# Designs tried in a protein design run: designed miniproteins, single chains. Part 9

Each design is a single chain, and the fold is of that chain. pLDDT is the mean over its residues in the fold that is shown.

## One batch from the design tools (miniprotein)

Design m301
Fold by ESMFold2-Fast:
Formats: structure tokens, sequence, C-alpha cells
Structure m301 (fold): chain A 97 residues (1-97)
């Protein structure tokens, strides 16, 4: 489905944006965020919503472990993490309709 590919691409884009912000303070955690988001996107492509949720939870834990002093960047990270979760919920609901 073209819809699933759009959701996969959207999730990968969100992960890249999160990793770019984190890479300014912790390059290793930025790479981990990219890896976890790609794994979540692959699980989503396969329709494995439980695996996708597990990988996004681990990604959020990595984000929460980074100390970002810039308030704008912290707000952007929180927004991106929330967007990833919302996208996954929307994709799961759409697949069950």
Amino acid sequence: SSEVEGDVEGLEEIGEEIAEIISEVDKEKAEKVKELTKKAAEALRKGDFEKAKEYLKKMAEEVDSVEIEDVEKRRKLASLVAAAGILLVAAEVSARL
C-alpha cells in the first residue's frame, strides 16, 4: 500500500530530524536513535505494530537520556517524539479499518 510506504518514510524523516538535533551533543546516541527509528520503520512496513512500538519506546528512552540545554531544541525533540508515536497509532488504526 502507498499509504504504508508514506508512513514508513514519515517515520524515517522524523528519526533523521531527532538524530540531527542530538548529534550536536552526543553522536553515539544520535546513531542509536537512527538505528532504532529504522528498525521501527521496517517493523511498520511489515505490519508488526508491537515491534514498531518497542523500537519507538527505546528511541524515546535514548532521547530522554540526552541533556539539551536549548529550550527550543528540547521542545522540538518532544514534538518529534510525539509525532512518531501519533504516526504509529494512526497507521495501526488505518490498517484495522
Scores: mean pLDDT 85

Design m302
Fold by ESMFold2-Fast:
Structure m302 (fold): chain A 74 residues (1-74)
Amino acid sequence: MFEKTIKATEDMAELYVKQGEKFEAQGKRALAARYYEKAATLFEQLAQMYENAGDLEKAKEYRKKAEELRAKAA
């Protein structure tokens, strides 16, 4: 049950990253930033899920990924 939710959230976050990259390649910076922010929010949620499960290493990895995407959105 939890694995399905985590995988769906991961897949969705990666789809938003790909959409952001596509819009960035087209010069649509504001739209790319919106998708990077959506992806960052999902990676933040994944970090919280792993932290609550006691997987601190995975939580740290996803938190860093969210921070990197927020930096790209700025």
Scores: mean pLDDT 84

Design m303
Fold by ESMFold2-Fast:
Structure m303 (fold): chain A 64 residues (1-64)
Amino acid sequence: SLQEEALRKGEGALAAASALQNAEGERLGTMAYRLGKEAYETGDEKLAEEAIRLADEAGRVLGG
């Protein structure tokens, strides 16, 4: 589901940013993880889409 994808992408983005010690990536990854977890718990599709967007943005900041 979108909510499961959001949670996985958010957790992955935060883990990647933390491993690289990138402050902006950690900020975006933390937000993605929090929103993805909330979307997973509530079933909110808009929160899931926002979490995925932030996780993808964290990936861009980290260089792909």
Scores: mean pLDDT 83

Design m304
Fold by ESMFold2-Fast:
Structure m304 (fold): chain A 61 residues (1-61)
Amino acid sequence: SAASAAQKAAARAAAEAALREMGIDPTPEQLEGAQELASLLVGGGASAEDAGRWAARMVAG
């Protein structure tokens, strides 16, 4: 199933928090990329928080 707007927003917020915890000041491009990746994970059944944290790690590289 597709991620809801609320789930996408929550995942983006979780990704931003995770990037900042890693010492990264996230760019808009990093946050957009993280939201896109997290939306796929949420669509696969992951929580927005877990999806956002995983997406942040992938985007951080």
Scores: mean pLDDT 83

Design m305
Fold by ESMFold2-Fast:
Structure m305 (fold): chain A 112 residues (1-112)
Amino acid sequence: NEEKLIELAREADELLENGDMTKEKIGELVERLAEILNVPEELIREYEEKLREVESDPEKRRQLVLEALNSDNRTRVAFAMAAYRLGYYDWAAALLMAIAREILGREAERKR
């Protein structure tokens, strides 16, 4: 549902701009995004496992995050959910904002 994605993306951008992006809001937005995109729980669990495996290796974590950022939105959301559940709120927020900015950019191009 494109309209729901755009609405969520605008909410995320406004919360970040106003300094109101709390860990609770990150969780709410990432969960809503996972529901809209029908992200399977199994995919989220796979990325929880991957994040646990690279927790002690900064270079492997960097590579995993870059792979997520360069993948489709479903994969990005699965990573954001996994990151949030494991307490990596900054990573969850970064992935959420990358998705939100991409959605808003596409909307802006379409309305031109």
Scores: mean pLDDT 80

Design m306
Fold by ESMFold2-Fast:
Structure m306 (fold): chain A 109 residues (1-109)
Amino acid sequence: SEGEELLERAREAIERGDLERALELLREALEIAVKEGDKELLRRVAELAVEVLRRAIERGDWELVARAAELLEEIRKAALELGDEETAKLALEALIEAGVELLKEVVLK
């Protein structure tokens, strides 16, 4: 499917360290998951978005952290609308992690 092709390309982008491209591809995959009501695709998008977030934190790239967090909030809302509490929880936990790490950077630097 188009969604699966986008996930494969996003995974390759993550492996190459192109996190900005990965976020673009994941946003396209999210739109497909929402349009089709595809909970499985949504979960896979969420898992890769969490990976992008964590790699952005490791890099100290706070603009990428903010963009990944924005995508995760969109994923959380989509999961709630589809009744996928597990994916919504995954996205929320990642958002809390991002908020804690950002607070450390602002307060401790």
Scores: mean pLDDT 88

Design m307
Fold by ESMFold2-Fast:
Structure m307 (fold): chain A 81 residues (1-81)
Amino acid sequence: MARAEVWVETDPEKSDEAFARIRELAARHPAVVRVERTGPNTFKVLVEAPDREQALAAAREVAEELKSIPGVTRVVIGPLP
């Protein structure tokens, strides 16, 4: 199994609403294994797949959906193991 991290920053005033939508997205996406609130307006979404290429592809798909959430200001795909 390979893992990829997707880092999310939100507008501080919209952080709680964005977090709820991020959790809803995570519940719908089979590759998402965890969502962590890392700060008041920062989050980490962890994705898992059988190999690094599939993990990166899933991370990119999740990142594009995260960018569409109101209040999300930045999305960055982090390192793969």
Scores: mean pLDDT 81

Design m308
Fold by ESMFold2-Fast:
Structure m308 (fold): chain A 90 residues (1-90)
Amino acid sequence: EEGEKLFEEGKFEEAVKVYQERIAKNPNDATAYLNLGRVYAALGEFEKAKEYYEKAIKLDPNLTSAYENLALVYEQLGEEEKAKEYRKKA
């Protein structure tokens, strides 16, 4: 909740710290990786967002929102074939 609240308030650097602390305590927190990806995408750091969404999917292959968000990141990076692949998996 604290990380989501900070994200909604546009406090992206503070949201990053909250999710990084969650990952430090639980390295298998797929939702924390998903939310880190969302923060980095909002910052325009699409390569970092991609890495975090891929990590979220690896930890929890049923995170539909991670596939949807990864497809959008691939579109931003100009990788349309990859974007199509992940949209189909969502």
Scores: mean pLDDT 85

Design m309
Fold by ESMFold2-Fast:
Structure m309 (fold): chain A 58 residues (1-58)
Amino acid sequence: MAGETDEEGFREAARIVLAYQNGEISKEEALALAREGLEGAKTEGARKSYEGAIKAIE
């Protein structure tokens, strides 16, 4: 990814949720990806997006 903006974090978190909802990945895989994204998030908006993804998947 070219930048670590709130928008990039939101897009990545949304992709994880959509992949899970489409049955492309398991709930466990989706949660692992979202938690990794949260750990690597450098902005408040990116962190909130990954937290939202975790809640949406759970």
Scores: mean pLDDT 78

Design m310
Fold by ESMFold2-Fast:
Parts: structure tokens; C-alpha cells; sequence
Structure m310 (fold): chain A 92 residues (1-92)
């Protein structure tokens, strides 16, 4: 229970931070910053996967991260919505 709650908090924070950095990168046309933010988030999620052993939850977070990244290129508002929904689900 406690380890699962801790992992959920770490994933929520990571998705929030990635989305914020991704939005800033897209608004500034900075592809290098967007790529760096995505790679850091993927690396951090993989580290969490190795640490906590809740592979299914982390794999879902990786899919969500990929969806947010694609949405950032199409619609910043839809990317924000997707991130907020994922974070809200994790806080339950």
C-alpha cells in the first residue's frame, strides 16, 4: 500500500513536470528541449519500474507520456487535459 501510494505520487509529479516543460518547449519552438524533457521522463519512469516492481502501472504511465508527447505537437490544450486526467486518476 505505502510503496504503491509513493510510486503513484512520483509518477504524478513526473507527468506534471514533463507536461509543463513540454508545453514551454513547444511554445518556444525548442525541439531540443522537448526531446530532452521526454528522454528524462522516460528514464525516470524506467528507474521507478526497476525500484518499485509495479510494472503495469509504470507501463501505463509510459503510454500516457507517449500520448501527451503526441498531443503536444497537435494541441497544447488536449495535452494539458490528458495530463490532468492521468494525474487525477493516480491521486485516487
Amino acid sequence: SKKLEELKEEIAKLLEEFTKEGIEAVENGNVTALTAAALRAIGDLLDLRLKYGFEELVDEALRTLSEILKLLLESIEEAKKKAEEAVEKLKK
Scores: mean pLDDT 87

Design m311
Fold by ESMFold2-Fast:
Structure m311 (fold): chain A 60 residues (1-60)
Amino acid sequence: MAERAIRLIDEAEELGVLSPETARLLKEAIEEAARRGDLDTVRQAARDLEELIEEHRRRA
């Protein structure tokens, strides 16, 4: 779960959708949520990132 969200963050950063600073903060938040066992937050973040990447690719 967390690994998938982190990969999506990396992809969004590579596409220029996220700044390096924002990507780092999001990775920290995902790791913290996973450490707390808050899998719903991790799952929601992964969905939001997928939508953001799809929207960016559709516009590009």
Scores: mean pLDDT 81

Design m312
Fold by ESMFold2-Fast:
Structure m312 (fold): chain A 61 residues (1-61)
Amino acid sequence: LTPLELAILRLLAERGPLSAREIARELGVSQATVTRALRRLEAMGLVRRDARGRYSPAAPP
C-alpha cells in the first residue's frame, strides 16, 4: 500500500463512512487523487462504497 492508501484506511477506520470529497478535505489532497486511491483500494477489497457514495473499511474475505 502507498502512504496515501494507508492514510485513507486509517481515516475511514477512525471517522466512519466518508465520501471521496470528505476524505480529500481531511487529508489536504485533491478529490481526483483520493478517487484514484479509493479505486485501487476497492479493487483490493479493502474498502466498500455504500448507497450514499461513502466509503468504509472492508474486512478481507
Scores: mean pLDDT 81

Design m313
Fold by ESMFold2-Fast:
Structure m313 (fold): chain A 68 residues (1-68)
Amino acid sequence: GSAEELALARRTLPAAVAVLSQLTGRSPREILRAAAEGDEAVLRRLARLTGVSVETVREAARELLKEL
């Protein structure tokens, strides 16, 4: 994705992870790890929630996971 799309993902991903955490019973760290590792189901759900591509969500998840 573009730098602008990645910036949008960085801003929206924490809220999307919180939503998916609530729906699945998994911790935010577990959701981010699954996304960073390429879990297709998690990536598709996060992409739908953020409105950005799967590739961009995965990159943003890798970056956010390092901050935890």
Scores: mean pLDDT 83

Design m314
Fold by ESMFold2-Fast:
Structure m314 (fold): chain A 60 residues (1-60)
Amino acid sequence: KVEELIKKLTDPDEEVRVNAAKELGKIGGEEAKQPLLDVLGDPTASEEVKRAALAALNKL
């Protein structure tokens, strides 16, 4: 479910966060937009996670 993927965006494993962002981009849904935007605004998030979140937002 989308909520489970949103939770994975804050996972300690970077690969899990990247995959969660990619899956949110594929599944879609308005509820995914704000969590993905939050990742882009997080100064502690890696560039890889931010790029995945931006790509996901572009698919929504």
Scores: mean pLDDT 79

Design m315
Fold by ESMFold2-Fast:
Structure m315 (fold): chain A 87 residues (1-87)
Amino acid sequence: AEALRAEIDAVRARLSPEARELFEKNVMKYAKEALDKKDSLTPEEMAEIVRKAADETAAHLESQGKKDEAEAVRRYGELLERYLRES
């Protein structure tokens, strides 16, 4: 899993602070919605939250004309989803 962690770090470094903050806010938003219905989240539920947050963040960045950042956010979400399912 060393290669996966290195790729996550590399992709995260390509994100602006604003893109990272928006992604984190979207993760927290979806996590809160899920936790309003249950006491804890499974790795599969966390992976789904990460995917939704990445998609919403990427759509916002695309609306701002930031196609490269949107692609990086989607890639970051894919890698985190994989990490959560494989950990």
Scores: mean pLDDT 81

Design m316
Fold by ESMFold2-Fast:
Structure m316 (fold): chain A 104 residues (1-104)
Amino acid sequence: QPVVDAEVAAARAAGWSDEEIEALRKLLTEMRQRVAQAPTDEESRQAFRELIREAAKRLPEHPRATLRVIEKAASMAGLTREELVEIVGEGVADEIFARIDAQR
C-alpha cells in the first residue's frame, strides 16, 4: 500500500521507535480497510469516527502512531473540533486540531 508505506518511511526518517512504526502501519491499514468497505461518503465518515474511537484506546501505549492516525482520520472525515471532542475528549481533540492547523 503506497500511502501506508510512505507514512511509515516518514515516521522512520523522523526517528520513531520500531513499536510506534508498527502501530502506525497497523492503524493506517485498518483505516484503509474500513474506508474501502464503506460505499457511501456518509458510511466512510462513520468508519473514520469508529476508527478514531478504537485508536484512542491505544493512545497510552503508542501515542505518536495513535495521534497521527486520529489526525489523518479527522482530516479525511472533515470532523469539527466539537465532533472530535465527543469521540476522544477535549484534551486529545485540542492536540489533534493544533496538529491539523500546523499542517495548513
Scores: mean pLDDT 80

Design m317
Fold by ESMFold2-Fast:
Structure m317 (fold): chain A 70 residues (1-70)
Amino acid sequence: GPIEADRAGAAERRALLARGVRASELPPPELSPEQAAVAKEIADKLNAIGDALDAALKAGDLEAAKAALG
């Protein structure tokens, strides 16, 4: 699965570093491009929900607030 693939990538990165490849030449192992894209989509969606909820509550529109929560 995705976690196993990430662990395999981290192991490969460690093997390259052990062979003398510089860390600066390797991408950081924190997130794959696919994981980074998903994380950004989630963050953007949560921020949009938060902004909509805050605006609705500030305006006193409880129906809009309920709609923002889904």
Scores: mean pLDDT 69

Design m318
Fold by ESMFold2-Fast:
Structure m318 (fold): chain A 75 residues (1-75)
Amino acid sequence: MADQYLEEGKKALESGDYEKAVEYFKKAIELDPNNAEAYELLGVAYQKLGQWDKAIEAFKKAVELDPSSNAGLGL
């Protein structure tokens, strides 16, 4: 399940295992390619690794999938 890999990735980020976090977030994306949160966290992991070019690409994908999900539609 994609959520399980997302959780494992978050734990890897907390422990400082950024390379492992990237691996888990990539697996989460493989299972759920429209998961904006997984792309956002992948971007964070790449930033921690100093791979800012890949981080920007991941953040761009996250925004593409969920640019304005909370528009205050409420109706």
Scores: mean pLDDT 76

Design m319
Fold by ESMFold2-Fast:
Structure m319 (fold): chain A 72 residues (1-72)
Amino acid sequence: MREEALEKAEEVIREAEEKGHLATAEALRQAMEKIEDPEKLKEISEKARKGIEAGAPDALIAHEIREEIERL
């Protein structure tokens, strides 16, 4: 459901902000606004979360999210 996807994205945004991944947080906010498919939004949010947990650079995670938005 869209509500579940939005809640997931908001959770990952909060985690990103807490860890100083501000570019990732902003990219996810853009994804929430532009991606209407709940499954795709959940997938992108989960990939971002895994990137944060793996210690990937903020700029790299944000770039990957923006690439997914560009393909819409």
Scores: mean pLDDT 82

Design m320
Fold by ESMFold2-Fast:
Structure m320 (fold): chain A 63 residues (1-63)
Amino acid sequence: SAALEEARKAIAEARRYIEEGDIDKAEEALSKAIQLARQTSPEERAALLAEVRRLSAEIEKLK
């Protein structure tokens, strides 16, 4: 689905921003991924939110 593709893109952007140390943009990208995940199937959403939680934990280490 388009929402799944965009959510995966937002997660990839968040990962890139974490690697660059841009915490504000990483958090913005994760917020976008969460909004898009709401438009996916329950199974797809569970996988997306698990990845969001992992990246959120990485962001906390950089603070």
Scores: mean pLDDT 84

Design m321
Fold by ESMFold2-Fast:
Structure m321 (fold): chain A 61 residues (1-61)
Amino acid sequence: MVGDLYRAVVPVPKLGPDEVALLPGDLVEVLEEVDETRWRVRNLATGEEGLVPKSALELVG
Protein backbone atom coordinates (compact mmCIF):
# COMPACT_ATOMS: atom_id res chain seq x y z
CA MET A 1 0.00 0.00 0.00
CA VAL A 2 1.22 3.54 -0.74
CA GLY A 3 3.00 5.00 2.32
CA ASP A 4 3.77 1.57 3.82
CA LEU A 5 7.31 0.52 4.78
CA TYR A 6 8.78 -2.50 2.98
CA ARG A 7 12.11 -4.35 2.99
CA ALA A 8 14.00 -5.72 -0.02
CA VAL A 9 14.31 -9.54 0.20
CA VAL A 10 16.45 -9.96 -2.95
CA PRO A 11 19.03 -7.73 -4.67
CA VAL A 12 17.50 -5.41 -7.32
CA PRO A 13 19.89 -4.08 -9.99
CA LYS A 14 19.48 -0.63 -11.56
CA LEU A 15 18.73 -1.61 -15.17
CA GLY A 16 17.58 1.83 -16.36
CA PRO A 17 17.35 5.51 -15.39
CA ASP A 18 13.83 5.12 -13.90
CA GLU A 19 14.82 2.22 -11.63
CA VAL A 20 16.42 2.11 -8.19
CA ALA A 21 19.02 -0.40 -7.00
CA LEU A 22 18.27 -2.23 -3.75
CA LEU A 23 20.35 -4.51 -1.54
CA PRO A 24 18.65 -7.20 0.60
CA GLY A 25 17.57 -5.55 3.86
CA ASP A 26 17.13 -2.04 2.38
CA LEU A 27 14.03 -0.25 3.70
CA VAL A 28 11.78 1.46 1.16
CA GLU A 29 8.66 3.61 1.26
CA VAL A 30 6.02 2.89 -1.42
CA LEU A 31 5.25 6.10 -3.34
CA GLU A 32 3.07 4.71 -6.14
CA GLU A 33 1.64 1.34 -7.23
CA VAL A 34 2.35 1.77 -10.96
CA ASP A 35 0.82 -1.55 -12.06
CA GLU A 36 0.18 -5.09 -10.73
CA THR A 37 3.91 -6.01 -10.82
CA ARG A 38 5.83 -2.71 -10.37
CA TRP A 39 5.93 -0.06 -7.63
CA ARG A 40 7.69 3.30 -7.40
CA VAL A 41 9.60 3.43 -4.10
CA ARG A 42 12.09 5.56 -2.19
CA ASN A 43 15.17 3.87 -0.71
CA LEU A 44 15.30 5.33 2.82
CA ALA A 45 19.10 4.85 3.14
CA THR A 46 20.01 6.71 -0.11
CA GLY A 47 16.94 8.88 -0.82
CA GLU A 48 16.86 7.49 -4.39
CA GLU A 49 13.46 6.93 -6.03
CA GLY A 50 12.56 4.52 -8.80
CA LEU A 51 10.68 1.49 -10.04
CA VAL A 52 11.13 -1.99 -8.55
CA PRO A 53 9.24 -5.30 -8.89
CA LYS A 54 6.86 -5.64 -5.91
CA SER A 55 7.92 -9.33 -5.66
CA ALA A 56 11.34 -8.08 -4.40
CA LEU A 57 9.67 -6.48 -1.33
CA GLU A 58 8.09 -7.66 1.94
CA LEU A 59 5.93 -5.62 4.31
CA VAL A 60 7.74 -4.57 7.53
CA GLY A 61 5.78 -5.64 10.65
Scores: mean pLDDT 80

Design m322
Fold by ESMFold2-Fast:
Structure m322 (fold): chain A 81 residues (1-81)
Amino acid sequence: VADSIDPEELAKNVRDAAEKAGASQETIDEAARLAREDPLAGVMILIGIAITIHHLKNIKDPEKRKKEVDEAVRRLIEAAR
């Protein structure tokens, strides 16, 4: 079927990825919620998180990395709306 993506599984993947990347609890909850309600937005956020993590691998400061991740994920949520 065209709907091979499970919204609940996608939301869990988005939450896990955002949490591992160091996003704030509020941002994690918002991203997971959007992914569950809009799977296409969820896929966009998941891809964006993967790109952000790859880019942030060059940042050795964990606090700076966390700030960049949170900002990037919030921007992805806004863009997906």
Scores: mean pLDDT 76

Design m323
Fold by ESMFold2-Fast:
Structure m323 (fold): chain A 63 residues (1-63)
Amino acid sequence: MEDPETVARAIGHVLSAIGAVLDGDKEGVERAIQGLRDLLAQTTDPELKAWLEKQIKRIEEMA
């Protein structure tokens, strides 16, 4: 079972990034990307790592 706290935090950062992109908040986008990168550095699950890397790329392309 994946760590539900880590998954919830990842989802929170993705939602924050989407909101920041819609608001034109470049600092908010950068904070959300940093949060996802911090989770990527802390997680040991390869599937979660792949998903986090995909979300980071998606957010960077939207910003």
Scores: mean pLDDT 79

Design m324
Fold by ESMFold2-Fast:
Structure m324 (fold): chain A 64 residues (1-64)
Amino acid sequence: SLTVAQIAVKEMAELAGLKPVMPKDIEEALKLAEEILKYLKEHGSEEEIKQAENALKVVKEELE
């Protein structure tokens, strides 16, 4: 589950053009994913935002 969350966060960071930071737990992955999505909502395209929202859903499912 952590590996899936780490992959999702890495993909979101790469999509945003940000340096990827590897989260050490699922809670950190969720925080990073939410921060990246917020950044993309201000600077990204509609398609990038949609892809990031889908990745965030994956991270949230791993936290359950």
Scores: mean pLDDT 77

Design m325
Fold by ESMFold2-Fast:
Structure m325 (fold): chain A 96 residues (1-96)
Amino acid sequence: SSRSVDPEIVELLKKAAEAIEAGKEEEAEEYLEKAISLLPKEMQELVEELLKEANSVEEKLMVVRLVYESYVAGITDEEKIKKEFYEAMKKLKEEL
């Protein structure tokens, strides 16, 4: 049930994470926007919905990465993806 990985999307997500670590939030936003534009339409729609709840560039990266990884793994249950997002967001806030 797994799908093939798109190496361009993976590279863009890695560059976004590196930009966040370097404090380059604008560059991270640009990499994330490009990664989203390369996603299939059903992934883009879920990402856009979850991005409405993201308050930081780190949370935006988490949204895009989680949705992409879930679809590559063959997980299409939107509620499962949302649950993983909220749990990851909770953990991120606990580390601050």
Scores: mean pLDDT 78

Design m326
Fold by ESMFold2-Fast:
Structure m326 (fold): chain A 101 residues (1-101)
Amino acid sequence: GAPVVSVPDLTVEAGKDATVSATVTTPEGDTRVRISAFKVNKDGSLEPVTYKVATVPEGTHTLTLTIKNLKAGEVYQVKATATNLKTGESSSATGTVTVTG
């Protein structure tokens, strides 16, 4: 079956780092997970800022992605995509990071 992935929403003060924890659960075999962070520009366009790729075995795993250089008023979208390497099935989840001043 497809892996299950979740990404929480997070609020962080300017001048601190945001550490986003994605949870992935796979029922069988190895799952490849890509977590990408995008800055949401004022026009709504997404600017890639950082990413992480990991392969995790069967079970439940937490993967962390840290976003640095946060400025007041910024918004980031964090997307995790999990693909089971045995079945080819995938799932995705998105969380929002809001930076307060």
Scores: mean pLDDT 88

Design m327
Fold by ESMFold2-Fast:
Structure m327 (fold): chain A 82 residues (1-82)
Amino acid sequence: TAKEKLDKGKELMKAGKFDEAIKLYQEALKLDPEYYEAWTNLGLTYLVSGDREKAAEYFRKALELNPEHERARQLLRLAEAP
């Protein structure tokens, strides 16, 4: 399921395996493109790996799907900090 791929991606993220985590988040999104948590975790992975622009893009996508997702809003502010 999309959730199983999200959960596995989160474990890979904790292990510092960012490219593998990204692949699993993308696979989760192929199964459920409206899975805002997968967009948020994809953004977080890019943020931690230093790609603030991609991170902000994915956090904005998560907020389009769930405007009340406070974690994505906080992470977006961090990614867009001057």
Scores: mean pLDDT 85

Design m328
Fold by ESMFold2-Fast:
Structure m328 (fold): chain A 59 residues (1-59)
Amino acid sequence: HMSKEEAEKFLEIAKKAAEEGKVLDPETAQRYLKMLVENPEFEDLALEFQAAIAEAKKK
């Protein structure tokens, strides 16, 4: 089971990438998102992660 600390760390990585104008590796992004989505407790974090990935891709 993914811990809340691990989930928050993944979100921070995605937000940092977006802030620096970097696109997170698609495979890595999909892995993190899948882990978050599989745990209902992390629904809010999964939504924020999806938003951060979308933001990074906007240019």
Scores: mean pLDDT 70

Design m329
Fold by ESMFold2-Fast:
Formats: sequence, C-alpha cells, structure tokens
Structure m329 (fold): chain A 73 residues (1-73)
Amino acid sequence: MVTKEEVDEFLKKLDEELSYIAENGTKEEQIKFLNEAIERLKELKARSTDPEVQEKLDEYIKLLEDAIKKLKE
C-alpha cells in the first residue's frame, strides 16, 4: 500500500517538475506531462486507503485537469 511518505515525496517532485515544464516546455509537452501526472496520481489514490491522502490527491488531479483545460483554450 502507498504510504503518506511516498505520496509526500511524489507531490514534492511533481511540484518541481510542474514548475520546470511550465517555464521550459511547449504546450504539447505541458499537456503530455499533465496527463501522465494525472494517471500517476490516480494510481496512487487507488493504492491509498487514507482519506486525507485520497482528498489531497483528488485536489491535485483537479488542479492538473483544470490546467490542461486552460492549455487547450
């Protein structure tokens, strides 16, 4: 099962990668990265039984989905 520590480390790395791709990536690369990140977050959520972890992951998924929607405009 996914631990809170694994989730925290993943989200920390994701924030760094998001900052990098937002500054340096093309729109196509940003959309690809965001879609891949959403899939990874969904996998972490499916493996977690902690409601706080699941809620935090849901908030991140929504944030990334909203970002993709804005990039497609």
Scores: mean pLDDT 80

Design m330
Fold by ESMFold2-Fast:
Structure m330 (fold): chain A 55 residues (1-55)
Amino acid sequence: SAGEERYLEELRKLSVEEQREAVARLREMHETYFPDDEGFARFVARLEALVREME
């Protein structure tokens, strides 16, 4: 989606540590506010995998 693409573009401008922090915050948001949102869960998992590749 356009929102996911924009988020990825902004994320790529950050340092690896800042990327990890941003993705960790999204994971926490998913667990706290949207635990049943499978689309959000998949997006966060994809971001976690991408950041792990940068480590």
Scores: mean pLDDT 78

Design m331
Fold by ESMFold2-Fast:
Structure m331 (fold): chain A 55 residues (1-55)
Amino acid sequence: MKLSMEEFKEIVLRLREAIVNGDEAAVQEILDEIRKNYPHIYDVIKSLVEDLKRR
């Protein structure tokens, strides 16, 4: 799976917006897509989500 730095930033921004909006379903869907398509970065992204939950 090839992920550009720009694509990675877009995914992180989408996750931030979903978290800020309190849309847990969207957060789970995005995380599921990452786990399926980019499993090697899933743990890192999951940790970021936990940090971003601190509004």
Scores: mean pLDDT 76

Design m332
Fold by ESMFold2-Fast:
Structure m332 (fold): chain A 84 residues (1-84)
Amino acid sequence: SEEARELAEEAIRKAEEAKELGKEALKTHSNKKSISLAIASLIRASGAEFLARKALETGDVELAREALRDAEIAVELGKEALKT
């Protein structure tokens, strides 16, 4: 389905963004709170990417939506890590 593809591709892009934010936070911050948020961002982003790739394979729209939601949360965690 086209909807599943579009959502999953967006989820992969967001997951990639979250990974870059998390990596940047780990490089530039040394406090426990920032490190914990960065790690949480990286774990969530990896999970979202896995779900998104599965949605691309199966055409599962609901799975693609879950992947996008998780990827968006991962981006928020990564941004918060950089702010702390």
Scores: mean pLDDT 90

Design m333
Fold by ESMFold2-Fast:
Order: C-alpha cells, then sequence, then structure tokens
Structure m333 (fold): chain A 92 residues (1-92)
C-alpha cells in the first residue's frame, strides 16, 4: 500500500493534469512534509505549477530549492533546475 505522502503526491499530479494548479501546489506541499524522499520532486512540480500561474519569481525559488536538494546526489539534475530557475527570473 502507498504511504499518505505518496497518495497526496499522486493527487497533486492529478490536480496538475486537470490544470488545478493552486490545488496541486497544496497537495505537493503536504506530500513533501509527510515524505521527505519526495521533497525534491514535489518542489519541482510546485515550480511547474507556479510557472503555469505566471508566478515566475516564486517558480524560480522552488526550482532553486529542488536543485539545492539534488546538487550532491544528482549534479546534472541540479544544473538543469538552476538553469530553469534563471529562465524564470528572466521572465519575471
Amino acid sequence: SKSEGEKLFEQGLDAFDQKKYEEAIKLFEKSAELNPSLRAEALYYIGEALEKLKKYEEAAEKYEQAADLLKEVSPSSAETLYKKAKEMKEKA
């Protein structure tokens, strides 16, 4: 069976797919609180949802937070997210 954090993460993905971006953000935030192993992935999707809402400065912050969590375990993934954060700052 899936943990509560994993279930909330899946509900967040469903909300995102339905373009319910504010609902998706809340679900991903709760998922990250309950399951630290999902934190980087949840922050990435929060960033994506904020980008869809045209909240570019906030999206950049979430991409940077996700990158910071990944920089020692996946430097290439972190680099991609830092680049994405920079692109968001240029749109803000």
Scores: mean pLDDT 89

Design m334
Fold by ESMFold2-Fast:
Structure m334 (fold): chain A 73 residues (1-73)
Amino acid sequence: MEKEKLEKARELAREAAEKAKRYLVEEEGWSEEEAERLGREAEERLIAEVEKLAEAEGAEAALEKMEELLKEV
């Protein structure tokens, strides 16, 4: 259960980064290359946050945090 929830949280982190990238290109007028670079950095930071939350509060807390973030993006 925990391993599955952690993996799902990582998947949501990647989805959030991808949505943020698309927003930058479509709304802010960023170049695809610039948005890809920032999106990659955001993905790495979100994955790190997932790992941190899972270690401190468990995989369920990490999953809930990513679900909330994905709703905003």
Scores: mean pLDDT 78

Design m335
Fold by ESMFold2-Fast:
Structure m335 (fold): chain A 58 residues (1-58)
Amino acid sequence: SGLELVKKAIELKKQGHYDEATRILVRGVITGEISPEAAELVGRGEYEKALEIAEKED
């Protein structure tokens, strides 16, 4: 689900795995599992807002 992908991307970003986090977000947007809005919020470090959007879209 989009929510699980957003959670995984946030965890990877917190661990310093920025490239892997970005790949998950980009793929999620391409497949339609993650909104561009939720992906941008993760990119900006607005994790709480990203999770709220992803949960609402699930």
Scores: mean pLDDT 84

Design m336
Fold by ESMFold2-Fast:
Structure m336 (fold): chain A 97 residues (1-97)
Amino acid sequence: KYLEDAEYYRKLAEEYLKKGDKRKAAYYYGLAASYYLQAGKYEEAIELAERAAELGKEDPLIQAGAYYIRSLGYKGLGDEEKAREAEEKSRELLRKA
């Protein structure tokens, strides 16, 4: 089910991006990344979280969420150093929001 939800929100993000709505695209890429993470698709979760951060660079909450998902994705892949760095970046962005 998580994989189906991830694919649904990824397609929704692509539709909003196609319409030029970068903020909604960033939001739905973030949701898709979260569901890929829950499905154990860690590399896909990291990739979509990176896209969410790029599209939502003006929104500290979107960026913080994206770094948090990246942290969990790196933990899933066994990269504890990158996970810790991403988690700290997420916390820093939340304090500025």
Scores: mean pLDDT 86

Design m337
Fold by ESMFold2-Fast:
Structure m337 (fold): chain A 94 residues (1-94)
Amino acid sequence: HMKLFGKKPMTAEERRALVSPEVEKLADEYEKKIIEKIQKLSTDPRIQEIAIGIVRAIVDLVRLYAESVEDVKKRMEEIEKNIPKLIEFLKSRL
């Protein structure tokens, strides 16, 4: 049963124990690409910190729950496609 509430945040080492090497490598490559895209779309440090934090959290979930390399690709491409919308949302709220 899930005891996610009150649990220590997962470390990179803990995630690697649960994830195939192929999924980890692909997720890392997409995470880097998405972070670079965020930095190009906004120079505001507050927007960068929040957007990168959100992306890292979502990528961690993809690493844990992805069923295949193809699932990782689909989820990561969807995240990347929605980054401009996330940046505009944060600009409207900050």
Scores: mean pLDDT 75

